# Designed miniproteins, single chains, part 50

Each design is a single chain, and the fold is of that chain. pLDDT is the mean over its residues in the fold that is shown.

## One batch from the design tools (miniprotein)

Design m1723
Fold by ESMFold2-Fast:
Structure m1723 (fold): chain A 100 residues (1-100)
Amino acid sequence: MSKFEQWLIEKLKNALKKYGLEDKFSDEDIERMARILAEYTEDELLPKLSELSGLSPTVIEFIFLAINLDDLTYVRKEDFEKVFNALKELADEEIAREKA
C-alpha cells in the first residue's frame, strides 16, 4: 500500500467518524475506496460517481475537497453518504470485472 493510499484511508475514516458512519463501511471497503481514489483521475472518477450517486460532479468535487481539508461544515450527511455508497459500488464493480 502506497503512502498516498494510507493518507486517503485516514482522511476517509476521519470523515466517516464525523458523521457516525464508521460502522457502515469495513476497513476493507475503505481500503478499496482509497485505491479507487488513488488510481482514477478526477476526469474519470467524477462522471462515474455522479451517475452512481445522482449528485452533480461539482457537488462530489466539493465533498472530496471538504474531506481533504477535514472540514465537513457545509456538506450534508445525506450527500456525503451517497458519495461513499457510490465509491463502494464502484469498488465492488471493479472486483466483479477482475473476477470475470
Scores: mean pLDDT 79

Design m1724
Fold by ESMFold2-Fast:
Structure m1724 (fold): chain A 68 residues (1-68)
Amino acid sequence: EEDILKSFAESLLEQLEKNPDGLLKALEESIENPEALKHFKKGIDLYKEGKKDEAIDEFIKGIKILSS
């Protein structure tokens, strides 16, 4: 469900605002799928550029890969 995925992605953004380096490290340690990890890293980069909607889209793509 898109709304659930978006809610989770928004939760990731909240954690990014509090501790961006810690979130990146946690994702690198927890996510073994390289395609999913690429999307999460791209989302973090987009968020740092102020592109929040694009960051959410990339996080959703990463989550979908992990859910398949």
Scores: mean pLDDT 79

Design m1725
Fold by ESMFold2-Fast:
Structure m1725 (fold): chain A 81 residues (1-81)
Amino acid sequence: SKLSAEEFVEAVRRLAETLAAAGESREAILLYLKWAVDEYLGKDSPLAAELKARLDAALAAATSIEEFVARALELLREALS
């Protein structure tokens, strides 16, 4: 069955934390988060395209992995509520 919005955001949080703990770069984490958005909403979804652009902006504004992940999770929670 399809994940709820809350379950999806929790799964993304756990994915991002796992990747950061494994030593992945912010850029690599961004690519995995974009993949997760496409899998959840569909690659042709206008909302998926908007969220991926906002994830790009969140990475550009962040100074650390922790800041990027926090911004990304807030963005996804707000957009999917």
Scores: mean pLDDT 86

Design m1726
Fold by ESMFold2-Fast:
Structure m1726 (fold): chain A 57 residues (1-57)
Amino acid sequence: SEKVEEYKKLADEAEKNGDYRAAVQAYGRMFKAAIENGDVDKAREYAKRAEEALAKL
């Protein structure tokens, strides 16, 4: 979806800039979209990325 691609780009830019708070927010939005679409594998991937970003806060 267009929204997920936008959030993925924001998450990538945030991580590159060390803005882990923004990265967590972006991965959280992607996680919610994946759950709503029934894509458990993608939801798990985004949750893990959010946890990794959160660990750097």
Scores: mean pLDDT 83

Design m1727
Fold by ESMFold2-Fast:
Structure m1727 (fold): chain A 90 residues (1-90)
Amino acid sequence: MTPEEVKKILEELGITPESDEVLEMLARLAERLGISKEDLKEAIKYVKDELGRNTLTEEDLELIVGYFAKKKGISPEEARRILEEIRAEL
């Protein structure tokens, strides 16, 4: 999944990323965890509904990580480790 594809999903849901780094982190996280575009859209909608705002921040990625971990049956600790590795690569 590319950052451009993530940006299109956010635009469809009326959400603006805080930075291009948030798009890159989310794209890499989705790829490493085997998350489909449909699964990503569902997770973003969940975060939007939970937070009540239209901006996706780096802090919001922690909620998305938890959502993906639960949906894919992996530990939240493992999903968070992957996010930390991605942050270190940027």
Scores: mean pLDDT 79

Design m1728
Fold by ESMFold2-Fast:
Structure m1728 (fold): chain A 63 residues (1-63)
Amino acid sequence: MRYLITLEPGKTLSEVTKDLTLPFPVTILEEDKEKNSYVVEAPDYVMQRISKADGVKSIEKIE
């Protein structure tokens, strides 16, 4: 499944995920530096865990 992750200004995906024990790595497909957003491919349950992390502004499912 593909998702659009938008992070708070100054946060990186690495910082947001560093304290999470993820069963699978997130595949980054695209990065938008101006919006601080990432298009990623990951299972839904992995994205649910990331959505609870500090520094995540929003997550949207895209197909």
Scores: mean pLDDT 75

Design m1729
Fold by ESMFold2-Fast:
Order: C-alpha cells, then sequence, then structure tokens
Structure m1729 (fold): chain A 66 residues (1-66)
C-alpha cells in the first residue's frame, strides 16, 4: 500500500541522516537495501519504491568505500 512506501521513505531518510552523522553500520545499510528491494518486488510499478532502493544502495556503497 501507499502507507508501506511512505514508512520506508521515512526509514531511508533517517538512514541518510545516520550516514551523515557516521552512526550507520554496514549491516544496517545492507538490511535496509534488502527491505527496499522487497518493497520494489511487491510494488514493481511504484517509482518511489524503486527510488528508495536506489538510495539504500547508494548508502551501502558509500559505507563500503569508506
Amino acid sequence: SAEEVKEMEERVREAEEKVKRGTMSITEAGELLEETSELTRKYPDDERAKELTKRAAELLRRLLES
């Protein structure tokens, strides 16, 4: 539902703030990527879900390149 995507948007936003503060772990970022990927599989026509997966992947990439 739209509510699940909205809740995931909030979680990704909070994760982006954690990465900026240096408090996000690689494990947490990987879990977020798995959850956003599952949301995209559940709602394949929702562009917001796809964008959230892309944002989660970027967070994990930045942590791995640190």
Scores: mean pLDDT 84

Design m1730
Fold by ESMFold2-Fast:
Structure m1730 (fold): chain A 109 residues (1-109)
Amino acid sequence: MEVEEAVRRAREEIERDLEEAIKEFGPGRAEALLAAGLIAAAALLEEGAKAEKDPEKRELLLALAEVYRERAEELYARASEEDIAATLEELRRSKATATLAALEAFLAA
């Protein structure tokens, strides 16, 4: 898969997911929830890249992880402290340990 095409498709999918999340959760909360999901996905892609032996596939995984992290940062900048706190609490309650760890690491950076 061409990296530039994959990046373009990922950006389009993120915007579609945001529109659907806003319809379901409302503005603010949608941005916080989607950002948490993107951060978790980026962390998984980065770990996959470390294990990947094919340089072309490794480059693709890292490029997608960068897209997800960049968009998550933009979405968190738009989310309120209350929406971020509610997302963290929900992840703790659901025992989403990997997602929670990735999100806490992101917020600490």
Scores: mean pLDDT 78

Design m1731
Fold by ESMFold2-Fast:
Structure m1731 (fold): chain A 57 residues (1-57)
Amino acid sequence: MMTTIKDDTYKKINKLAEELNLPKMPKTMPVSEREQYLHRIYVERAAKLSNEPVQYP
């Protein structure tokens, strides 16, 4: 592919998956499936992050 996928985005996906205790997205996964996986990860992570209490000062 001429258009290189941003490594920052890929790293964030895997990091989010780890924090949610979800299986990491394999690099061999097609782009279309990555989109679906990413969306699921983001939704789960956003919900958890919003509900988590802030650490003490």
Scores: mean pLDDT 64

Design m1732
Fold by ESMFold2-Fast:
Structure m1732 (fold): chain A 57 residues (1-57)
Amino acid sequence: SDVLRRWAERELPLMEEGLKKAETLSPEEAQRYLIEQGMAPTLEEARRNVERARALL
């Protein structure tokens, strides 16, 4: 879908930056950060979301 590709082009850089920051934190801090940013409930799910967005490109 063209709409999903355009979404991924826009959102992927922000998601990747958020994931990179979360990976520098402790597991507890990373989970809190990701939830507060509205990205994902866990670090594992955040990684999965990034891979899903990449797959749309």
Scores: mean pLDDT 82

Design m1733
Fold by ESMFold2-Fast:
Structure m1733 (fold): chain A 86 residues (1-86)
Amino acid sequence: KKEKIKKAEEKVGEALRLAREHSPEVYQAMERAGRELGELIKAVEEGTNYEEEKQRAIDALDEAARLGTPEMAEKFNEAKKIIEEL
């Protein structure tokens, strides 16, 4: 499960590499997605119920996809699909 979340983080990183010039709102949404994925990894590592962290990560990825370019949205949606399959 941790490996799947790390793959989702890699997709977020790919989206950040596509970002050459962005509004503060786009950067804030991307930072939120990264933070929620980090919280999800922590919950999985601690062996706790991670349903809330999973939902927050999905919501953050959706917001980032909505605010980003089409190419960035593709990467955020790939990350979201990975998280949904946990």
Scores: mean pLDDT 79

Design m1734
Fold by ESMFold2-Fast:
Structure m1734 (fold): chain A 79 residues (1-79)
Amino acid sequence: HMKKREEEIEKLIKERLDEKEIEEFKKTLEEIEKVIGRELVLELLENARRGADSLELSEEELERIKEADKILEKIAAEQ
């Protein structure tokens, strides 16, 4: 796995920085993008980029995310 080896090298360099959680979060958003659409994911990424405390989403966006999570859960459970 090329990705895994790159991750291991990156950990060795940035072991004191917990950026892996941020990277995992971004990967999760990419998966959600395939379900709820790119435009909403770009809004989420923009809010995340503005700072840890600026993940403010409208009720409509939260509902879309819940729906995406529900779909992803069903896909995972059915497989």
Scores: mean pLDDT 54

Design m1735
Fold by ESMFold2-Fast:
Structure m1735 (fold): chain A 85 residues (1-85)
Amino acid sequence: AKALVTVGTLSPGETRFKPGQKLVVEYSPFTAKGVPKKITVLPDNSDIEHDKRVVVRDENGKFLANAIIEEEGGDASKLEINLLE
């Protein structure tokens, strides 16, 4: 599945994205059943085995990052982006 989402909030120190930026989040139907509300973005070279792993792209389909869905049932206009702790 794919969701077109707009960045709403960012964790302090996140510099890869900007509020109001449009992203495409690609995920398995087994990963999330609704629009992502909150994601944690992984380092660019992370190969993490996680059931909720998703791919983040720009509007032109360019790969930006791997991420994990933390919360579902979001508004596509208000995606929350966190850094990996």
Scores: mean pLDDT 70

Design m1736
Fold by ESMFold2-Fast:
Structure m1736 (fold): chain A 79 residues (1-79)
Amino acid sequence: SSSQLYQQILEDAQRALELLEKETPESREQAKQLLKRAADQLRKLGYTTLADDILDSIDSGVGLRTLAEGLRRFAEAQL
């Protein structure tokens, strides 16, 4: 269901934020993988342009915390 996809986006965004707080290269790469999974779930929900923009932001590696916070808030608003 759509609510299961939003719940997974929320969980991935929250976990990414926790990983980014550790400020290590390993945790940063794990956070990027979680954010990419969240983008895939957005694509399944029909947010294709948003998913593409998120993937571009992840590839830049800048603003990952702001991106994760935005995804958390977006998912919370849909639940």
Scores: mean pLDDT 87

Design m1737
Fold by ESMFold2-Fast:
Structure m1737 (fold): chain A 61 residues (1-61)
Amino acid sequence: SEAGLKAAQDASDIGATGRYEKGGSGGGQGGAEASRLMNETGDEVGGSAAGDASMGALSES
């Protein structure tokens, strides 16, 4: 689940980074497609990772 959290963050970072890198070819179209892919895949991964992160934070807290 830590791997899932990292994967979700990496996916989010890739989307954001693609937006910031103006020189990134296909940034606009690729970004939109990547966002949709991340929303569909990330919802499952992100939900699972977010759950684990919340439990981890509660345990540490």
Scores: mean pLDDT 49

Design m1738
Fold by ESMFold2-Fast:
Structure m1738 (fold): chain A 66 residues (1-66)
Amino acid sequence: GIKVETVTLAPGETKTFTRPDDAVAMSISVDGKLVKDISEDEKSFTYTNTSSVPVTVEVTYIYEDK
């Protein structure tokens, strides 16, 4: 299955995104652009909004069906 979450980051805000133990992959997009795919040995990704405006981060979690 797939789960999608969105979060808004203020200018200068840093957030760490962690792949859940039951998710096989995690993708991170900022304002509709893919910036990171996490799978295999990667567990987390830290993103900082270095712009002067708030950005929307979309996180897609991919779960293997049981």
Scores: mean pLDDT 80

Design m1739
Fold by ESMFold2-Fast:
Structure m1739 (fold): chain A 98 residues (1-98)
Amino acid sequence: SELEERARALREAMLALGQWVSELTEKEKGKEEGEKVRKVMEEYAERAEEAVRRGDWEEARRHIEEMGEEALKLSSPSVQPLVREGVEALLEALDYLE
């Protein structure tokens, strides 16, 4: 269905950001901290996908914002601009998908 395709597109975008943020965090803070970031961002990606599958765009937006907040807490100062820009891009993409 169209909602399933949109949900998968959002999840793929969130996972791509998560991969990049986790790799940069690993370089600065080590593998354990990188994996923590990855797991948190993957968990929020799954929650956002499920929200879109239900047509709950407000809940999906909330999960993207919460993912950003948690990623900012776990990432280094050098990675934080990527997190902020990535969250903004995801929110813009969500508005387009809605």
Scores: mean pLDDT 87

Design m1740
Fold by ESMFold2-Fast:
Structure m1740 (fold): chain A 71 residues (1-71)
Amino acid sequence: SDTEEYFEKLIKEVEGELRSLGASDEQIESYVKHLKDVFERNKDLPPDEQKKILEETAKRIINRARQLKAE
């Protein structure tokens, strides 16, 4: 579906950003698992609402990784 294609693209973008920030493969796997759990929990919501929740979750993950790199 369009939402699944969007999610797959979002995972790749998040993985790339996390790797650029120096996150370990173990850390990246943990964050990706969290994104997948969020996606599964919200599968029955309208596509626009699913995308919004996924975007917010991805932003929070990336912001946390940036803060860790800045220390």
Scores: mean pLDDT 84

Design m1741
Fold by ESMFold2-Fast:
Structure m1741 (fold): chain A 93 residues (1-93)
Amino acid sequence: SAQQTANILGLATGEGARRAVELLRQGASLEEAVEEGLRYALQLLRDAGITLSPEQLEIVRRAVETAARLAAEQGLSADEAVAEALRVLRELL
């Protein structure tokens, strides 16, 4: 269902944001953290058998990027960054 696909997108996007925050805490650049967070989110989606449209891929990227940027600028926890990624995802879907 569309709702199940949205739930899986949310889970993968949130995990990507969490991974990005962990890399930022380890001293990675914002660009490196976003790239790895997105890679991880896309791996989770592939493992779940989900193929994204180009539009959906851009939405996931923007969600992870926004969460990582706010974590870098404001010191968000991993859970707060996940919440921000989910907010962006819901606004753009």
Scores: mean pLDDT 88

Design m1742
Fold by ESMFold2-Fast:
Structure m1742 (fold): chain A 68 residues (1-68)
Amino acid sequence: SRKETAEKRRKEAREQLLKDIEEGKVDPRVLATEYLWAEDNGDEELKAELEKRMTPEQRELYEQLKKG
């Protein structure tokens, strides 16, 4: 179904993003932007997973982007 496909895509995209973060492949600004997008879309699960992987510096970048 459409719902199942969307949920699967979100999980796959999240897993790939989290893996890229663990491997240091993601720019801190990109990570902060992804967190902002998750917040804007009400994706609570993605927000929680990103918070677990964000450094203090990345959290500061998120706050700056949210203001702009």
Scores: mean pLDDT 73

Design m1743
Fold by ESMFold2-Fast:
Structure m1743 (fold): chain A 70 residues (1-70)
Amino acid sequence: MLTIAEIGKLFNSATSLEEIKELLRKMAENGYIPKEVADELLERYERGEITEGEFALEVSKLLSDVFKKK
């Protein structure tokens, strides 16, 4: 299992959208966020409702929230 600290390091080293998508899936799979939240964010991006930059910012916000919650 990946720790949240390892997930954060992967996010900071991510150079492509596919790496960010994989990270979001790993966050849901490891129980750090609900799968429904991850799936909804992915669907919004795939439908063109948000840009790549907005998608990356939303993933960053989810990571920040997980680090702040006990």
Scores: mean pLDDT 74

Design m1744
Fold by ESMFold2-Fast:
Structure m1744 (fold): chain A 73 residues (1-73)
Amino acid sequence: AAREEVAARLRHIDETVTDLEERKALWDQVLAWAREQGLSRAEVELIHSRLRTPSVTPEQAAAIARDEARLAA
């Protein structure tokens, strides 16, 4: 999925690229690719924010678990 690919690319940049100029160039490439997939800049920034936040709140985790249980029919 496009969101998963954006997350993977942003994670790879954060883990492997230490040069600020190279990081900026690669980020611009991710933004351009995301736009082609129909993702806004705001959505890419939200995906990156989630990568920097290692955990969801207990309330959000409980809501996700309930939604998953409901989808199991």
Scores: mean pLDDT 71

Design m1745
Fold by ESMFold2-Fast:
Structure m1745 (fold): chain A 86 residues (1-86)
Amino acid sequence: GDTLVTPGPLLLELLRSVGVTKDVLTLGELLTYLGLYILDNKLADPEDPTITDLSGTLLGEIFGVDRVDGRDSAAIMEALNKHVTY
């Protein structure tokens, strides 16, 4: 959707690492850039690409977990909502 979000400092640092230069973006753009971060850093498990290893990463620090299931949109949004303002 076209919901605008303002990322917190850790999310903003992650977004800068994938080329984002703006401070406010849509929720859809944010999710797209998170996907790019996962792909660029090869965080997806090669045996099960739905499982993402976040250990030692900025995204792991943001989510507060070492692993996430990319299909669990509710858990992803719950973690993400702690680091954005609407």
Scores: mean pLDDT 76

Design m1746
Fold by ESMFold2-Fast:
Structure m1746 (fold): chain A 81 residues (1-81)
Amino acid sequence: SKIVNLLKEALELVRQGRWDEALKLVQEAIDLIKNGEKLSPEEIKEAIRLAEQIGVLAHLQGHTDLVNAARELIKLLEEKL
């Protein structure tokens, strides 16, 4: 899944402290979902899990923009279940 791969890359960037680059990948994932990218139920669940991890790490370090992007992504993914 393109979205799952973007979120795996974003989580790795977060672990490296590369917050702005991680934000861009989360925003790209949001844009793909809004543009009709289809995910299986299994891919949706994995994407939610990854987005939740990104959001928690962003919150702990005070990166409010990435927290908000992760929350928007989770909401969009939950609407597809």
Scores: mean pLDDT 91

Design m1747
Fold by ESMFold2-Fast:
Structure m1747 (fold): chain A 72 residues (1-72)
Amino acid sequence: ELEKKIAELQKKIEENRRKQLETDGANSAAKLDAEIAARKQKEIDTALQRMNEELKSLNEALKKIVEELKKL
């Protein structure tokens, strides 16, 4: 489930970034809004990176358990 949540968040981040970039090309007021969105986006990206790291650790632990189970 975490992987799906991460993928969904990444897609939302990319869509928001695309929309902000299109608006940023219009005027300075839009650039300010884009900067605010980009800062919030960085916070989400940091959380996504931490979740991905946790998933990797869990997968490695699962592989270890499977190898231990092979030792019968």
Scores: mean pLDDT 72

Design m1748
Fold by ESMFold2-Fast:
Structure m1748 (fold): chain A 66 residues (1-66)
Amino acid sequence: EISVPAGATVSLISNGKVVVQLTLTAGSYSFKAAIDGTLVICAQDGTVLDECQVKAGDVIDLNVLP
């Protein structure tokens, strides 16, 4: 489980390309990776909050705080 502030952006990067990018509103989310890659979570100011390697089929639970 990853806790992030509202307005944070989640990006899935594969082979140096952004494959999917989501801006998060407050709430609970489950993100399922469609492909292998790197998941990068950035705050609204561009600060990298978390970065992890994911495999296709991985489910990442996100808790987005107001």
Scores: mean pLDDT 79

Design m1749
Fold by ESMFold2-Fast:
Formats: sequence, structure tokens, C-alpha cells
Structure m1749 (fold): chain A 84 residues (1-84)
Amino acid sequence: MPRLSKELYEEYVEIVKNADFSNPEETKKALEALTYATFYYQLIGDVESGKELIESVKDKVDLSDPELKALYISAKQMVETGEK
């Protein structure tokens, strides 16, 4: 795992929020950033913020694409692991 400052994890959240989900390359980058953002929220115990971020992306992602679906599921699993 890369050692990231709080500011870098906050940048991952901004990447997710500001991504153009109509662009496949930006969507993939946003989903990778989503995984890091949800991991950060798990580390600081803010699982609810992680869940809200996951749900905000769900309706924007083409889940019929197996690569995008796999990235989304990975991010979702990071949040679910933090609940247990």
C-alpha cells in the first residue's frame, strides 16, 4: 500500500466527485480512486462517508462492463470489510 498523506486521500475523494463518467478512461480512474478513498474512510473509522461515496457512483457506472464492475465491487468490498 502506498503511504499517503490525508491530503492525498482527500484528492482521491475529489477525483471521484469530479470525474466525467461519460468518459470510460475517467470512469476507470474514478473507480480506482474510489477504492483508495473507501480504504481511507475505513482506516479512520468513517464507514458512512465511504458508503455514501459508493452509492453516489453506483448510478453513474456502466456495470455491464466487466472491468468497471470489478473495480466497483472492489471499492464496495473495502467499505463492507470495515463494517465487520
Scores: mean pLDDT 74

Design m1750
Fold by ESMFold2-Fast:
Structure m1750 (fold): chain A 61 residues (1-61)
Amino acid sequence: SAEAEALLAEFERLARELAERYDIPEEKLQKGIAQARALVEAGDLALLRALVELARQELAR
């Protein structure tokens, strides 16, 4: 769905910014992105939306 694609893209963008800020290894970043894709496949967009919001809050600190 368009919503799932937009949420996944936003999560990936935020996750990459967090990885750069906190020096998170690429392997951990890729694992996080894979988990977000698994949420899309499971149809759990509510949890993906919550993760996006948490990432936005962390970057705003």
Scores: mean pLDDT 86

Design m1751
Fold by ESMFold2-Fast:
Structure m1751 (fold): chain A 86 residues (1-86)
Amino acid sequence: SEKKEFAEKLKKLVEELLEAIVNKDINKIKESLEKIKDLLDIDDKTLNEFLSKIEEAIKNEDYDTIRNLLNELGSIIEKKIKEYEK
């Protein structure tokens, strides 16, 4: 099922993003976000705003902001998955 393959690929990309955040690997964060953007057709403005905020939050060890940003990304992902399910 294309839907199942899409969900599994997205899950792996999100797991790679979370691992990159834990490791503070900015290059891998950018790479994972770009792949998620391409998969979900997220606009450049949304991606660039997210990237700027997450980089700053990681640098400042602001885990509350990191959590909020991940929740926002999760909401975008859920919305895109629901659109794909129609």
Scores: mean pLDDT 77

Design m1752
Fold by ESMFold2-Fast:
Structure m1752 (fold): chain A 64 residues (1-64)
Amino acid sequence: MEERRKEFERIKKMIEEGVPLDEIRKAVSPLERDIFDGLRDIARGIAKALGEEIPESLVENLEK
C-alpha cells in the first residue's frame, strides 16, 4: 500500500513539473500501467480543483 502511494506521488510530481508523458513512461515500469490510467483522470481533476488550466499539449498527452 505505502509503496504504491510513493510511486503515485512521484509520477504526479513529474506531471506537475511538466515532464512529458513519454519520459514518465520510460521512468516507470510497465507494472504501473494501472496507475497511469488513474493518474490521467486524477491529474485533470486536480487541475480543475486548483482552478488552473492544463495546457492543450498536456491535455492531448493525458487523453491520448
Scores: mean pLDDT 60

Design m1753
Fold by ESMFold2-Fast:
Structure m1753 (fold): chain A 86 residues (1-86)
Amino acid sequence: SMPEEIKTDLSKEQVIEMLERRKALLEQTIEELRARLDELDPEEVAAQVAQLREQIAKIDEAIKKIEEGADVNEEIEKVNRFELEA
């Protein structure tokens, strides 16, 4: 049972919103890299875009699992670990 003094549902929604914002920032970074293709090495841009897309995929996986009832803290830790190791 969820503790009444802690609005766990709002906490989950806030975490999902935070992850969606992180995803949007990564998507913006991809678009900025693509806009600079005339200035940057295409192979380096492709490699960076691939890494950013993998980070987005991990965020999407975390959001889906949280929506399916997974532990919010464990899913955040998985995303954070992946970003630190990339």
Scores: mean pLDDT 74

Design m1754
Fold by ESMFold2-Fast:
Structure m1754 (fold): chain A 99 residues (1-99)
Amino acid sequence: NSEKIIELLDEILEIAEELSVETDIIRQVGLALRAIGLLLDLERLVKESEYSEEVEKKMEEVIARLEALGASSTNPFGKSIIANVVRELRKLLEELKKK
């Protein structure tokens, strides 16, 4: 599961990077929905998996990159979605640390 979790984290980051610069509202909504879907898959996998230091470190890295991306974004919708993704990832990180 660790490899798949890392893959999902990378995909979420890529979508957030695209969302941060996207100006078309329909594409912004599409990217947000894709991020939500990946986040739900990630939550399930994290809850089903045992503790992994590799996953913890990767999740911390992705959270830091998303926070930086959100801070630099001028797109209000994208900024809001990124902030919500960061909040959910922080909850998952705490859940992982309790294992």
Scores: mean pLDDT 85

Design m1755
Fold by ESMFold2-Fast:
Structure m1755 (fold): chain A 85 residues (1-85)
Amino acid sequence: RPLEIALEEYEKWSEEEKELFEKKLEELGLTPKQKLGLLAALGASRLARNGELPEELVEKARKMEEEGVPESELLEWFYELSLEE
C-alpha cells in the first residue's frame, strides 16, 4: 500500500526532517487526510525531507478535499503521481 510504504520511509527520516515536514504542513493548514495523501505521493523524497512541498500538489489536494473526493480516490491520485516520478 502506498501509504504504508510512505510511512515506513518517513520513519527512516531524522527527527529534524520530520519536524520540518510537520511544521510545513501546519503552515499550509492541511487536514490530516491531505497530509497523508502528500506523504503517500512524496514518500521519502528529498523535497519532503527538506520541508519543501510542491505548491501545485498542495493546491490540488486542497481542491480535491473541498470537492469531497473520497479518500480512496484521493490516495489513488497521489499514488499515480508517485509512479510518474
Scores: mean pLDDT 62

Design m1756
Fold by ESMFold2-Fast:
Structure m1756 (fold): chain A 74 residues (1-74)
Amino acid sequence: SDSVVEKLLSLPEHQAIGLALEGLLSDDPEIVEAALRVLEAHGARARPPLAAFLARNPDLPEEVRARLEALLKL
């Protein structure tokens, strides 16, 4: 939800990125979408922890994987 995105974006960068990466493993699609938006908002600063996360989670859904790979190209 947008309220979750706003709450996460109010946190320090390191905490926001960490919680967003954990949120990508949620079975709740609203949490996954919120996590993706938080990572997109942090851009280049999220790329190193995101690259490590992708390497550890090869079985992510195609839609999520494609969006994360697009973020790594920025």
Scores: mean pLDDT 79

Design m1757
Fold by ESMFold2-Fast:
Structure m1757 (fold): chain A 58 residues (1-58)
Amino acid sequence: SIEEIKAEALREAEKLENGTGDVRKEASQALYDVMKAKTEEEARKAYEKFREAIAKLP
């Protein structure tokens, strides 16, 4: 569900505290897109990009 995807993104968002500069900015933007998604498909696509961005964090 949309709520489950957003909840998972919020848990992973704790990793943003370890990021700096452009990587953190990209991940923050993707997280924002997840949270503002109106459909499950939008949330899934945004979450996928968010996961790609946070994978670049240490």
Scores: mean pLDDT 78

Design m1758
Fold by ESMFold2-Fast:
Structure m1758 (fold): chain A 80 residues (1-80)
Amino acid sequence: MSLEELLERARKLLEEGKELLKKGKELLAEGKAIEGTAHIIAGIGALLEAALLAEKALKLDPNNEEAHAILAEAEKLGVL
């Protein structure tokens, strides 16, 4: 996988993970415990995969600003 492919996939997974966490919290607030929990678990999984891909990108380019930003967002969301 190229650096560009790693970053594109990591960015997509980061955005998907953020959306799933947001939707999961909304569903929990609505009393939809099972559906909300499923969205949160899926969101955490997407964020972990995004972080893994960003780490692979940093192995190819240690100074890549986008890869560092993806890792920082994943860490801020409590995944790392």
Scores: mean pLDDT 84

Design m1759
Fold by ESMFold2-Fast:
Structure m1759 (fold): chain A 80 residues (1-80)
Amino acid sequence: SSCNLENPELELAALVLVEQFKISQDDACNLVKAIKTPSIRRLLLENLSKVKDKQGLIKEILNAKNDEEREKIILKYLSE
């Protein structure tokens, strides 16, 4: 993997983002590195198919300062 991820779970999450959701490898890598909390990463992976504006969601997650903010962003996109 080009992202040099720390563990196989993060590598698998990045692979799912690329293969199933057609997210670029760079964005997938940045997303799994940004989200440090496994439950919040799981929330994203399980619900990304339901999000209409995936690019908007990705940009907001990457600009968020912490995982609590990222969880709120994911839930916001799911309610729209």
Scores: mean pLDDT 82

